# Designed miniproteins, single chains, continued (2), part 107

Each design is a single chain, and the fold is of that chain. pLDDT is the mean over its residues in the fold that is shown.

## One batch from the design tools (miniprotein)

Design m7718
Fold by ESMFold2-Fast:
Structure m7718 (fold): chain A 92 residues (1-92)
Amino acid sequence: EEEERKKAAIALQKLYNDPNVTKEDIEKAKKEYPNIDEVSYLEILKKKGLLTPEEVAELQKLREEDSAIGRRELAEWLHQQGLITPEQLARV
């Protein structure tokens, strides 16, 4: 459980920091790390400018309707490890 979260955090950090990340890379990561929720992956796509305005609206809707517990738990853990900033934590 904890080891899976660490692997997921490292994968998210790599995707977030990679200037050449593609939607295919995100889809591959989703298959490898199913414990990372879809909203977290969509936030990375948004940061890389790979989302359309319609997809950005869908992300906002998912953030309002979906259970935030998994996203917040992962984000809090990432912040505790120093892998994301307070601003990044506030956005999930």
Scores: mean pLDDT 65

Design m7719
Fold by ESMFold2-Fast:
Structure m7719 (fold): chain A 74 residues (1-74)
Amino acid sequence: SELKLPSKEEIEEMFKKGKELLKKGDIEGARLLSLAIIHKAIQGLLTDEDIEEVAKLTGTSKEEIKEGIEERLK
C-alpha cells in the first residue's frame, strides 16, 4: 500500500503543536513530538537542536531520544 509521508512543513507543525501541548501538560504532545522526530530522522531533517529541545520538554536525555529513534528505525 502507498504510505503518504508528511511534508517538512507538516512535520514542523506537528513539532510546534506537540511542544504547545506538552507545555500545557497534555500527554498527546509527547506522541506528536515522537512522531515529528521520527519523520525528521527518516527524511534526514533531524538536527541536534531538535533532539535537545525534545529531550528538555519530555524530561529525557538526548541519548535516550537518539536510542529511541534508532530502535524505531530498525
Scores: mean pLDDT 77

Design m7720
Fold by ESMFold2-Fast:
Structure m7720 (fold): chain A 85 residues (1-85)
Amino acid sequence: SPLEEINKLIDEMKEAIRAGDVERFEEIAQKLKELIDKIVTDPELRETLKSAIDGVVALVRAGDRERALAQLDSLKLFIESVFES
């Protein structure tokens, strides 16, 4: 399902943060944004999700790993709530 694919990408992003692999993290973040463009038809929700991902990318680039992981956990919960509605 699209939700399972999103959850897999978020888990891979968390692994990349823990490994300190910024390049891999950014590659996975881009894949997640591309998936959101394919599956999210609501323009406002699409923009909100992509902006949230960009916020996590900014935290990773700043070296704020703990905040980046917390924001990904929040993003995962938000996405699950929207797809379960």
Scores: mean pLDDT 87

Design m7721
Fold by ESMFold2-Fast:
Structure m7721 (fold): chain A 64 residues (1-64)
Amino acid sequence: SLRARMERLREEIRRLREEMDRISEELPSLNLDQQIDAGVRMVDLAVRITVARRELARLEREMA
């Protein structure tokens, strides 16, 4: 159902944000190469969150 799909998207967004927070907390202890790799992962997570948020907004409009 649309409602179940929307709930899964909200849970995915929350999980991705938690992953980003973990990476952010580790940044000060990483060397430069590790910080670059972490930065790439954070960009990937940010893109995924944005895509999921846009899909959620589209589904919310369909429910209206």
Scores: mean pLDDT 86

Design m7722
Fold by ESMFold2-Fast:
Structure m7722 (fold): chain A 88 residues (1-88)
Amino acid sequence: PLEEEVARLREEMERDRKLYENKVKAIQDMIDAIENSIKKASPEGAENMRKSLKPQIDKLKNIADEYQKKMDEKVAEYERRAEELRAQ
């Protein structure tokens, strides 16, 4: 039945969404660990650490943004497939 196919697509979308959310969370946890290390330093030490670690933090943020973009693209694909099924 059409309703079962739409429900299956929704379940696949939800599984992919959770997968990407977990990837983004893992990256955020890495950034938070770096930030927590910086917070334990003196104000001068924290400033120096932020400058030296900026490339790593920027790279992690870019990876998180790429996962978010892939998640958004997959959600759009699942929505398109659901519309195609409803049009039949």
Scores: mean pLDDT 83

Design m7723
Fold by ESMFold2-Fast:
Structure m7723 (fold): chain A 95 residues (1-95)
Amino acid sequence: NEKAIKYLEEAVKKLEEALKISPNDQYIKRALEEARKALELVKQGKYDEAIKHLENAIKDLVKARKKYEGKNPELVKLLTDAIISLKKALNILKE
């Protein structure tokens, strides 16, 4: 599923950029690990397992974004873009 892979790769890239800005954020770190695991599982055709990892990543990123609202607009944008890409991948995999 090339389209889901593309959105997951976009999300991973945005999360790597976010983690450079906030290297000690455990929510961003876990979300990146979950997104990377989901990408690996999608490449293996393990879509049900990938969905669970994506849902965990989105949950952690929503918490991280809330923490930075009004404090770091660049980080909030990166986290928002990552959430959008992960949700697009999730919707494709649930079909």
Scores: mean pLDDT 90

Design m7724
Fold by ESMFold2-Fast:
Structure m7724 (fold): chain A 77 residues (1-77)
Amino acid sequence: SIVDGLVALIRGGLSREEAEAVLARANALPEDELLAAFREALKRSGASYERAGILVSELDPAVRAAAREVLDEVHGA
């Protein structure tokens, strides 16, 4: 699933090619589906704000602001 791919990407266990493939799949999703998958991946991964912030910087520029808001909600709640 895309959630499992994002969890693996956040945890940093992927090769460069695997990471690029997960990012391509994520960036091909509609924004609402990408943000829902990202929120679920944050909850499952237990990632730090800094680590998850690196992933946000690699998402499509059009969704980065919304993804940053999701990250802030999950860590700032």
Scores: mean pLDDT 82

Design m7725
Fold by ESMFold2-Fast:
Structure m7725 (fold): chain A 80 residues (1-80)
Amino acid sequence: MKEEEAEKQIKKIQEEYKKRKEEAERRLERLSEEFAALLAQGDRRDEAEEVLREMRRLHEEIERLEKETEEKIKEIEEKL
């Protein structure tokens, strides 16, 4: 693989990762705010627990995206 082609592919992978991470982080921020509001009200504990479960799933998604991105970049670097 040509170095310039590899750099373009890596950039594309990084841009896709950044977009997906930013979307997941925005969802986490909204859920975090919702969780705080539910806790302040004191009467919506079941909904707060559901929000916590969704936050945990989003954290796992972000971690998986990071690992997948690192693996894809590594694969491209190995072809250089």
Scores: mean pLDDT 80

Design m7726
Fold by ESMFold2-Fast:
Structure m7726 (fold): chain A 68 residues (1-68)
Amino acid sequence: GMLELANAVADTGLSAEEIRALAEEILALVDAGRHEEAVALWKRRTGVELSAERARRAAEGMLAAYDS
């Protein structure tokens, strides 16, 4: 689920600021319709291949965990 995705990203050793920056960039790309770039960025930073929808939900979960 979303908590498992947020925990997986935390397990990459990224700082809270880096996690927030990644999440914001994924959301910006998805909002701009740049879904393939969002998927590529997620895979490049985490090593995990997700659909654009799942990457967006992971980014939302990351922002909720580190900015709320």
Scores: mean pLDDT 72

Design m7727
Fold by ESMFold2-Fast:
Structure m7727 (fold): chain A 86 residues (1-86)
Amino acid sequence: ELEEELKKVFDELVDTAVKILDHAVRFVMDAIEQLRKEGKLKELTPEEYIERVIELARQMRTPEYDELVKKSEELAKKYNELLEKL
């Protein structure tokens, strides 16, 4: 029973992580596209480019993304609590 619950929580963690990564990749791609449209890529150092992409991607976060991150944190806590009972 405990092993079955552990596997179930792990499977939910993996599914949630995949959804988080899909959203994160979309935010990064949209941020890169926005910077291309601004025509300022040649004026940025590699470090400035990376920082700008990260900042723009953070601004693109949705409530759905934040709920997925929260769910992942709750599932990770539950998974660790179950592991301690083994």
Scores: mean pLDDT 82

Design m7728
Fold by ESMFold2-Fast:
Structure m7728 (fold): chain A 98 residues (1-98)
Amino acid sequence: MMKSLPELILELEVEVGMAFLSLGLKMEDLAKEHYEKALEIAKEIESRKDEIPKLDKNTQLRLAEAYQALGDVAKALKDEKTAKEFYEKAEEIRKEIG
């Protein structure tokens, strides 16, 4: 069952959003659950990173924003290494777009 990259990006946006909402509600265990799902989706996207430049510019920007937001969730959960990794991935996408 292979999802398209735009579908994976939409699912990443949803899981990151749910993690932020859960953090705001101080539901840390639920935030971690959505964070772990977001990481699994991001791993699948990264396994297909050579396809990212083939996406339209708006979809690439959405991915960059989702990766930045995923970094913010990681930082809030004290996962500093993962936060830096996804901030760097977001900046790489933005630089390639121009």
Scores: mean pLDDT 88

Design m7729
Fold by ESMFold2-Fast:
Structure m7729 (fold): chain A 98 residues (1-98)
Amino acid sequence: EPAPSEYEQRALELLSKLPDEARRKAVTILTLKKIQKEKLSEEEEILKEFEKAVNASLEELIKALKEAIEKAKKLEDSEKGKEVVEELEKDLKKLEEE
């Protein structure tokens, strides 16, 4: 396996500082949403948006996760899709309890 890039290593370090899996998933979802919206392709720009997502408010993380759940419900009608939605809803509940 190739060694992770310096940008990937920095992103992993930032993820490791987050207190729980629900927050790590929400940060990842928010970052992916920004990549999609801004059409980012360069590792440097992606890392910058990831750093912003790590420092995002609980409100922003909750909103991003809710939007991801709604999109998942519309795109996936399979049993696997239902399981993914259920896992995301559990992560959302954990963030809302913070």
Scores: mean pLDDT 74

Design m7730
Fold by ESMFold2-Fast:
Structure m7730 (fold): chain A 97 residues (1-97)
Amino acid sequence: SLLARWEEELARITAELLAAHAGNGVIQEAIREAEALLRRAIEEARSLPPEEAERLLGLAALEASRLLVEALYREGLISEEEYREAMAALDAARASL
């Protein structure tokens, strides 16, 4: 199932990110917000046709990634160049959906 795969992957990535940023409460809060956003999208996707579900999940994943990139930049964990490149890549990916 598409949704079961997204749920399993979300749980795995969330656990890995929380472990990688242990001791940084700001990043951990951003990870929690990103997880909540994706959980909501998965629930909404349950009522949609497969193509619309995939599009919704893709858009939600890009928004979740944006939240994390913003938090990493604000905490000084990525450079301005890395931030700009990540944001440009997210905008390009969104335009392709």
Scores: mean pLDDT 88

Design m7731
Fold by ESMFold2-Fast:
Structure m7731 (fold): chain A 92 residues (1-92)
Amino acid sequence: MSIEELIEGLERAVADAEEAERNPEAVRAELEAAGVSAEAAERVLELIREAGRKFREALEAAKAGDLEKAIELARKGLELLAEAARIAEASR
């Protein structure tokens, strides 16, 4: 498993999460335009924020050479995004 590939993937995931965190009103408006309820959109934003935190921790661990910790944290971030997608889908 390439640490460079993991770092690149995590950097993209962190950038995507930071963009959502920088403008939560725009993300909420986009979700509502897609048919997601206001309550579900708020929960999705909360999960995206938590996923971003896990990806940032995973990126730090990967850069420090702790590949096992980086993979575990990245998995937790992906699980949070899967939950966000599930909530968004169920509210449509």
Scores: mean pLDDT 82

Design m7732
Fold by ESMFold2-Fast:
Structure m7732 (fold): chain A 97 residues (1-97)
Amino acid sequence: MENLEKLKKAYESRVEELKPLAEQGDPDALFEAGRAYFNLGDIYEKMGKKEEALEAYRKALEWFRRALELVPDSDTVRKRRLEELIAEVQKKIAELE
């Protein structure tokens, strides 16, 4: 679908925009980059691009794990949300491997 190609390009652009901030250890940028990679993985799956989907999900997992390391234990809501997202990404990777 033309819409999938447009969504793919939008999330690729979003990742490139967030990457410098995420690499500097901005927790919000790490979380948003993880979400962008997760969405990119879903788009690649819908396009039948299994290898690209796996790589995108692995990147989402990496970025979410880095975000989780930066969340203080007192932020139980954000910590739990990241743990839930990490579990969902791990499930997607296992389903595609």
Scores: mean pLDDT 83

Design m7733
Fold by ESMFold2-Fast:
Structure m7733 (fold): chain A 100 residues (1-100)
Amino acid sequence: MSLEEVTEEAVKRLEEVREKFEAGEISIDEAREEIGKILEKLKEAFGEKFTKELLDRVKRAMMEYVAENPDASVEEIILKYFETLIEELRRLAEEKIKEE
């Protein structure tokens, strides 16, 4: 599978997990397990440095979001996490593909 195909599959899977969580079809623990599987596939395709940088970018963005939105619900924070993870994954994958 190409790096572009791996990225597209990961984004699609993350969007599916987000939609199921938002609909109440899966628990946060089940969502976390599925995200872990997606990150493991990304690590296999792009390497450990890629997943570390991705998670660092997401963590920084989420810390800023929570600081600016102190009254945000746990559900709103989780949904923002999915959105941020997808956006940062797309950006970082594009950067990595252009370098190789």
Scores: mean pLDDT 83

Design m7734
Fold by ESMFold2-Fast:
Structure m7734 (fold): chain A 74 residues (1-74)
Amino acid sequence: EREEEKRELLEKYEELVELLEELKNSDLPDEERVALGRERAAESAEVNAKLNKLMEEDPEFREELERKAREREK
């Protein structure tokens, strides 16, 4: 069943994107912000790899992810 996997990965991806955006807007010291950002970026890379695999199999899912990514831009 791919639908459950898609939902879980999408939720995790959205959480990581939101956390990275919050980190950019936070008033944390630069060093701490960079360290946290790198940690989240590594997690995001793993999630993105799995999402890319699913996107190759489902073009509709790919379109949805691309739309969400664009909506996250300020």
Scores: mean pLDDT 72

Design m7735
Fold by ESMFold2-Fast:
Structure m7735 (fold): chain A 87 residues (1-87)
Amino acid sequence: ALEEVEERMKKAVEAIRKGDYKTAAEILGVPVSTVKEMAELAKKGDVRASELLTEWYIRLLKEANHPELLELIKEIEEELEKHKEEE
């Protein structure tokens, strides 16, 4: 289960890096416009880009609905909340 989520995320990130936003959108289940917005934020070094990627990763983990991933999901969500408090 985790390997499948990690592979999907890796493929999505590679597609974004290559400018293939359509493929990334299909993998992540988000609109192409949302992927393009994240890519523009990433080009500017904006922390919101990593926040969006983390949110999409959490969503993919939840969609997998595997008990073993619950601890990982919790850790990622806690780290995301911590960064919000430091802004």
Scores: mean pLDDT 74

Design m7736
Fold by ESMFold2-Fast:
Structure m7736 (fold): chain A 83 residues (1-83)
Amino acid sequence: MSKEEIQRQVIAQFLLIAAESDVLIARRLLEQGADPDTIRAQIDSAIDTARRALELARETGDEKTAERARRVLAEADRLREQA
């Protein structure tokens, strides 16, 4: 509810959107048969970004954003097993 808390919530949401986009790109690359290194780099980017979003969401008590970040991490892990 503080100005700082609202700012961190907004940043967490932008990071979450970026991580979701990275997962979509990784899935598309996998479907197109792109090289494994490119797919893994995209997945690693998604995981790093989602972890940062999850940390900020936990700090601000934004459980909805934290839940979405955990879903992104689970999907990225699944894609990593396929790559």
Scores: mean pLDDT 84

Design m7737
Fold by ESMFold2-Fast:
Structure m7737 (fold): chain A 75 residues (1-75)
Amino acid sequence: SVYDEALEMLEEALAETDPARLRELFLAALNHLIEHSTDPRLVAGARDALAWAETASPEELRLLAAIMAHELRKL
């Protein structure tokens, strides 16, 4: 599913030690949700996360990715 694909991207991001690759995978997961999810609440949340991610540190991105992965596992 779209959520399983996004979750895999987020889990790969969380395993990364390179901050640039963490950011790349996290942004890819958010864009995947925006493009392919039919849930307007999830799409809105992903857009908000994209805006916030532009100024977020790698530590903040890891925390947000972990929170999003946890929420996607419930779906």
Scores: mean pLDDT 83

Design m7738
Fold by ESMFold2-Fast:
Structure m7738 (fold): chain A 60 residues (1-60)
Amino acid sequence: MSSEQKQKIVLAMHKLGVVGKKPTDEDVRKIAEMTGLSVSAVRTVLNSVGGDSQALLLTL
């Protein structure tokens, strides 16, 4: 997955207000719609960072 696609997912999470908490299946679906990516692709990115904002902060 490209860095551009990952960035779009992070921006969509911020816009939905789900940064700092575990996103629900509904949040994942909305992110997929906002980014033009599949639900599976969005879920893969979220899983790679542990699915929470603390994991994101530790990897930044």
Scores: mean pLDDT 68

Design m7739
Fold by ESMFold2-Fast:
Structure m7739 (fold): chain A 111 residues (1-111)
Amino acid sequence: SLERDIRLLDELIDFVSEVEQLIEGNPNITRDQVISLLREVIARLRAVAAATEDPRVRALLDRLVRSLEETIERIKSLSAQEARNEASMTLGSIHMALSVEKVVLEKELKK
């Protein structure tokens, strides 16, 4: 249902926001810890993609997973500080994409 998919997206947005805050708030975070946090985001995105019946939501989440996997591969060759910056930029883009999709579904629910 639209209401269920909106709740799932809201929970994903909250989790992504928590990960963003952990990375931004920890200047001494290691590259491996950043990669671990990004893998946790991938796991959450995959779980919601498997649970949703909306092909648009599934397609979006699959694209975001690919973006994170590409970011993880780039981070493996970066310093800890560069890894934090790269992860923060990618997570910000994911946060925005999830927020836009949530707004689209909320507008459909009101029709």
Scores: mean pLDDT 90

Design m7740
Fold by ESMFold2-Fast:
Structure m7740 (fold): chain A 90 residues (1-90)
Amino acid sequence: SLKEKAVEKLEEMLRIVGKSLNIPEDLLNDLIEKFREAAKKMSDQEFAEEAESILDVAKEEINKYGSEEEKKEFEKIAKELEKIIKELKE
């Protein structure tokens, strides 16, 4: 589903940001799992709004702490996620 694709892109994005912030892998995996469980309870619109909020915070963090390579990888995933979020809101 479109929502499942968005969750996958959010996970990829969070892993890039988490590495940039030196978040321990176990904590990052726990946060991702908690988000996946929360996402199951959300409507497509509720999920899209939450995903936009997470994306905005992630953009600020990667711009501040990310390497040039991490920023480029993040931007690619962020654009794909933004497209899916727009479709979920339609």
Scores: mean pLDDT 83

Design m7741
Fold by ESMFold2-Fast:
Structure m7741 (fold): chain A 95 residues (1-95)
Amino acid sequence: AAEAEAAVEEYVGLLLELSAAADHPAIEAAVPAVREAAFVDAEERERLLKAIELLKFIKMPEEEQREWLRKHHPDAADEEIERILALAREIRAAA
């Protein structure tokens, strides 16, 4: 309840800070802050770290995104990878 609300507010603060930053190093620097945050639920902390991982992915060059997807999803079809890359490109353009 109250502690979960505090964790969400802290996460929103980090997202606003990250969205104001134009570069990948600012996103990378946020990971230790999330890890050090006092969350009641370990699963909630994992969700926040996953969200930061997604933001880092979106900020990667397309070549690095392709290699990351192949490494972590080796069974993914080429069409699926291209679809994900297109979505990431659209998100970067909209942000």
Scores: mean pLDDT 62

Design m7742
Fold by ESMFold2-Fast:
Structure m7742 (fold): chain A 95 residues (1-95)
Amino acid sequence: MLSYEERAEKAIELLNEISRTIKEKGPTEETIKEVEKKFKKMLEILKDDPEVAAELERIKKNIIEFLKKGDLLGAQVLIMSASAFIITHLRSKQK
């Protein structure tokens, strides 16, 4: 089983892939499907923490809504917020 640190690192890598897809392809149906796919993988990796899982599900829904509106900046801000949340939660478990 992967450590929480290793799982958090993989989740952040998935967020970086989503951010890259938004920059390359914009607010397309393909981008929305990629967000859903990558968040599903991220939620499976972090499923042992229901608080983290619930917040990531909320962020995913808001990212998809921003993409449907063409708000790429809003979507990117939420991706950065998700990354910061994972890092902060990881740090709180180590001290």
Scores: mean pLDDT 81

Design m7743
Fold by ESMFold2-Fast:
Structure m7743 (fold): chain A 87 residues (1-87)
Amino acid sequence: SLEDQAASLLATADTLLADPAVTAEQLEMMLGHLISLALELRAQGTPEAEALADRLVARAREILDRLGHLLSPEARAKAEALLREAE
């Protein structure tokens, strides 16, 4: 289910946020997955899916705020634009 996918992604994101050796590639992939799933959840149009999408968006924002300096300017700009679309 999308709920199970969201729970798995959130747990993986928590692990990446705690990893001092996290790479820019891992962060870019994680941001892409969080934002993509949030957009899919919003498309369902249920209050439950919207609440879950909000949680994924909040985690993506946290990753950008804390670790966005590890991304290239191009990758960060793409993530910011996609995140604004998912908000």
Scores: mean pLDDT 85

Design m7744
Fold by ESMFold2-Fast:
Structure m7744 (fold): chain A 86 residues (1-86)
Amino acid sequence: AEEGIKKGRDLAYEGAKGATPEASRNAGMAAANVGYLSKDDPEGAAIGAAFTAALVARQAGMSDEEVRNAFIGGYEGGKAAAEGAK
């Protein structure tokens, strides 16, 4: 779990380097919104944010690896946003 979280953050940063500025902003906003609205369920917020970020990245035409990195980053961001909103 802990090692997976650290790896996910590193992969999210790598994915961000290849993302278009708009796609990165859209993924970040989607993750933040899901986290904020689901503050009473941080795990559900993390999963929802991860899926939303991956979908946005895919629609923006990002590579499979970048989509996976967006999923991981969305999970981390959504969970952090939900926990921070409490």
Scores: mean pLDDT 60

Design m7745
Fold by ESMFold2-Fast:
Structure m7745 (fold): chain A 86 residues (1-86)
Amino acid sequence: SEIDELVQRAVELAKAIQAGDTSKEDEYEEALVEIARKYFEKRGDKQLADKIAELVRKYFELKRNGAPEEEIEKLRKEIQDLIRKS
């Protein structure tokens, strides 16, 4: 499955990062965004898939930029609400 291949890729990237290869962080974040997108596309809701992928990408961007926890938490709740409505 395409999703299973992306999950395996994300696991390999996570192991590399934990071993000290921080150059893999962007690839790891993009793999997680694509997993979210493909999962919801498979459910037949392309608009929801695209929106969730955009918010997940924004979540990692805020984390990397050291955004306030309140801003990160607000985005986390927005992602959860969209998933809950699907």
Scores: mean pLDDT 78

Design m7746
Fold by ESMFold2-Fast:
Structure m7746 (fold): chain A 62 residues (1-62)
Amino acid sequence: KLARVTGKGVDVNGKEVEVDVVVDLEEAEGNLKVGKETGVITVEVNGVAVGVPIDKVKVEEV
């Protein structure tokens, strides 16, 4: 199953990046668990790691 992850985050160079990616649902759920503990989830957008604050991320099953 797949999940759509949307939000605004910051890449490794400090640039603001809009996140809109589709990933495996289990991967999205795992990232949310880490984000609840750390305050930030990490999502790859076009091969670049982007950190998104947990309060600014939305995850929807598709």
Scores: mean pLDDT 80

Design m7747
Fold by ESMFold2-Fast:
Structure m7747 (fold): chain A 103 residues (1-103)
Amino acid sequence: MLRELETKDAEELKAAVEEAIRNAEEATVIKGTLEAPAVEAFEKGVGAAEAGLRAFAEAHPEMYEKLGVVVFVKSKEEEGAKEEEEKSEKLYEELREKARKLT
């Protein structure tokens, strides 16, 4: 089942990410728009969970296809910041080239 959650509440975001990680077969998209201090606090908490999910996906590629968990968290103050998108796009391109050279 595909689930989408969009919220401005940090507690709801944390609960949704934790639930999505526990339910490995559920495809979930989580979006959040928070104030800058809340984004940093959320990233510190969720970053560990996301790193764990990524490590699990690397160890179990077939399970990753079933999870489909995607988390987007943005600050209200940085909403629509073009420079952040360009920076992310460059980092993604560089990672893509590294992956291509290794495999």
Scores: mean pLDDT 50

Design m7748
Fold by ESMFold2-Fast:
Structure m7748 (fold): chain A 61 residues (1-61)
Amino acid sequence: AEREAMLARVRAALEDHFGRPLTPEEIATAERLVDQALRDSAAVRAGATSPEEIGRLADEL
């Protein structure tokens, strides 16, 4: 539930950032990065949809 909600918000923010739908490969990469972040820190959860964090994730895609 928490993971699904965060992933949905991150995906929506990345799609807005790129101005296009994400590819399946980009979605898979975003899922891996979100999963790692959720294991590491509650602080990352709080900042997951900030413009700074979305830009950082986009660079990893």
Scores: mean pLDDT 72

Design m7749
Fold by ESMFold2-Fast:
Structure m7749 (fold): chain A 90 residues (1-90)
Amino acid sequence: AAELFRKAAEEFRKAHDLAKQAGNTEASRLAEGAAYVAEKASETGDPVLARTAIELARQAADVAKQSGNTKAYEEAEKAARFAEDGLAAL
């Protein structure tokens, strides 16, 4: 579980960077928040933190998709998948 949440955090950081480069501040902030929460889920194994990371990731993906930032959308979706797999492994 911990390794999957760490992978999720890495992909959320990529989504953050891609959204920031595209000027999408809302998607960038949501992805940054998801990365932070996923990192804490990796440290604690707390399923509430894992669910919060997944929710933030889905919001970041939706905002990126609406703004046409396909790369940020793809990385946020990939990160959400790692977080979902991590939650299932708890």
Scores: mean pLDDT 77

Design m7750
Fold by ESMFold2-Fast:
Structure m7750 (fold): chain A 92 residues (1-92)
Amino acid sequence: GAQEAVERLVAELMEPITGLFEESFSVEDEEKRIELLKEALRIAEEVIRFTSEALAQARAQNSVTGAVVLPQGLLERATEAKERIEKLLKEI
């Protein structure tokens, strides 16, 4: 249904962050792990900025409520990813 389609699109759009994050656990080199985590963090921060701006614009323009569902889901997942990556970087 529509909910499953949105969840699938959010997962697909988050794949660059998720892929780098998962790859960081498969590498044995700590320096390379840190590099992958920092790149994932950079992308997550870009997604957060983009989705926050898109939501602000949609709300200012009184856009249809359905148009905000995907950016809201993406912002939530990117924010969660950022928190997880930052915690891991602090533990290294």
Scores: mean pLDDT 79

Design m7751
Fold by ESMFold2-Fast:
Order: sequence, then structure tokens, then C-alpha cells
Structure m7751 (fold): chain A 79 residues (1-79)
Amino acid sequence: LLEEAKEVLERAKEEKERVEKLEKELSKENVPELVGAKLRLIGEGVNALLILKRAKEEGDEEAIKLAEEAMKIAGMKEV
């Protein structure tokens, strides 16, 4: 569970960086790549939400924290 939480956080950060970079490069036509990165980021947000629910059920404090961070990065944060 902790390893899964670390992996989803890392992937969410990578896709977030891609989105930010592509948004800055909008003076060049790269919309398909930007859309792809945003969709992957949404997918990582869903993965993080599922990991968060499991971590809360198991009481894994570290996994909870990492999954919440990943959800926030992916724009899935509840609050």
C-alpha cells in the first residue's frame, strides 16, 4: 500500500509538470499532447483516491498522506 501511494504520487507529479510545461508552450501547437497529459493526470487522481480509501481502512498514516498529496496534485482534492 505505501509503495502504491509513493508510485501514484510520483506519477501525478510527472503528469502535473507535463501539463504546466505544455500550457507554457501554447504559442506552439501542442494541444493533443496537453490533452493527453491532463487525461493521464485525471487517471492518477482516481488511482490516488482508491489508494486513499484503502489506506484509511487499514490505518496506514503514511499512505494516507501520500495519497492525499497525489489527489491534490491531480485536482481531485475533496476539500
Scores: mean pLDDT 75

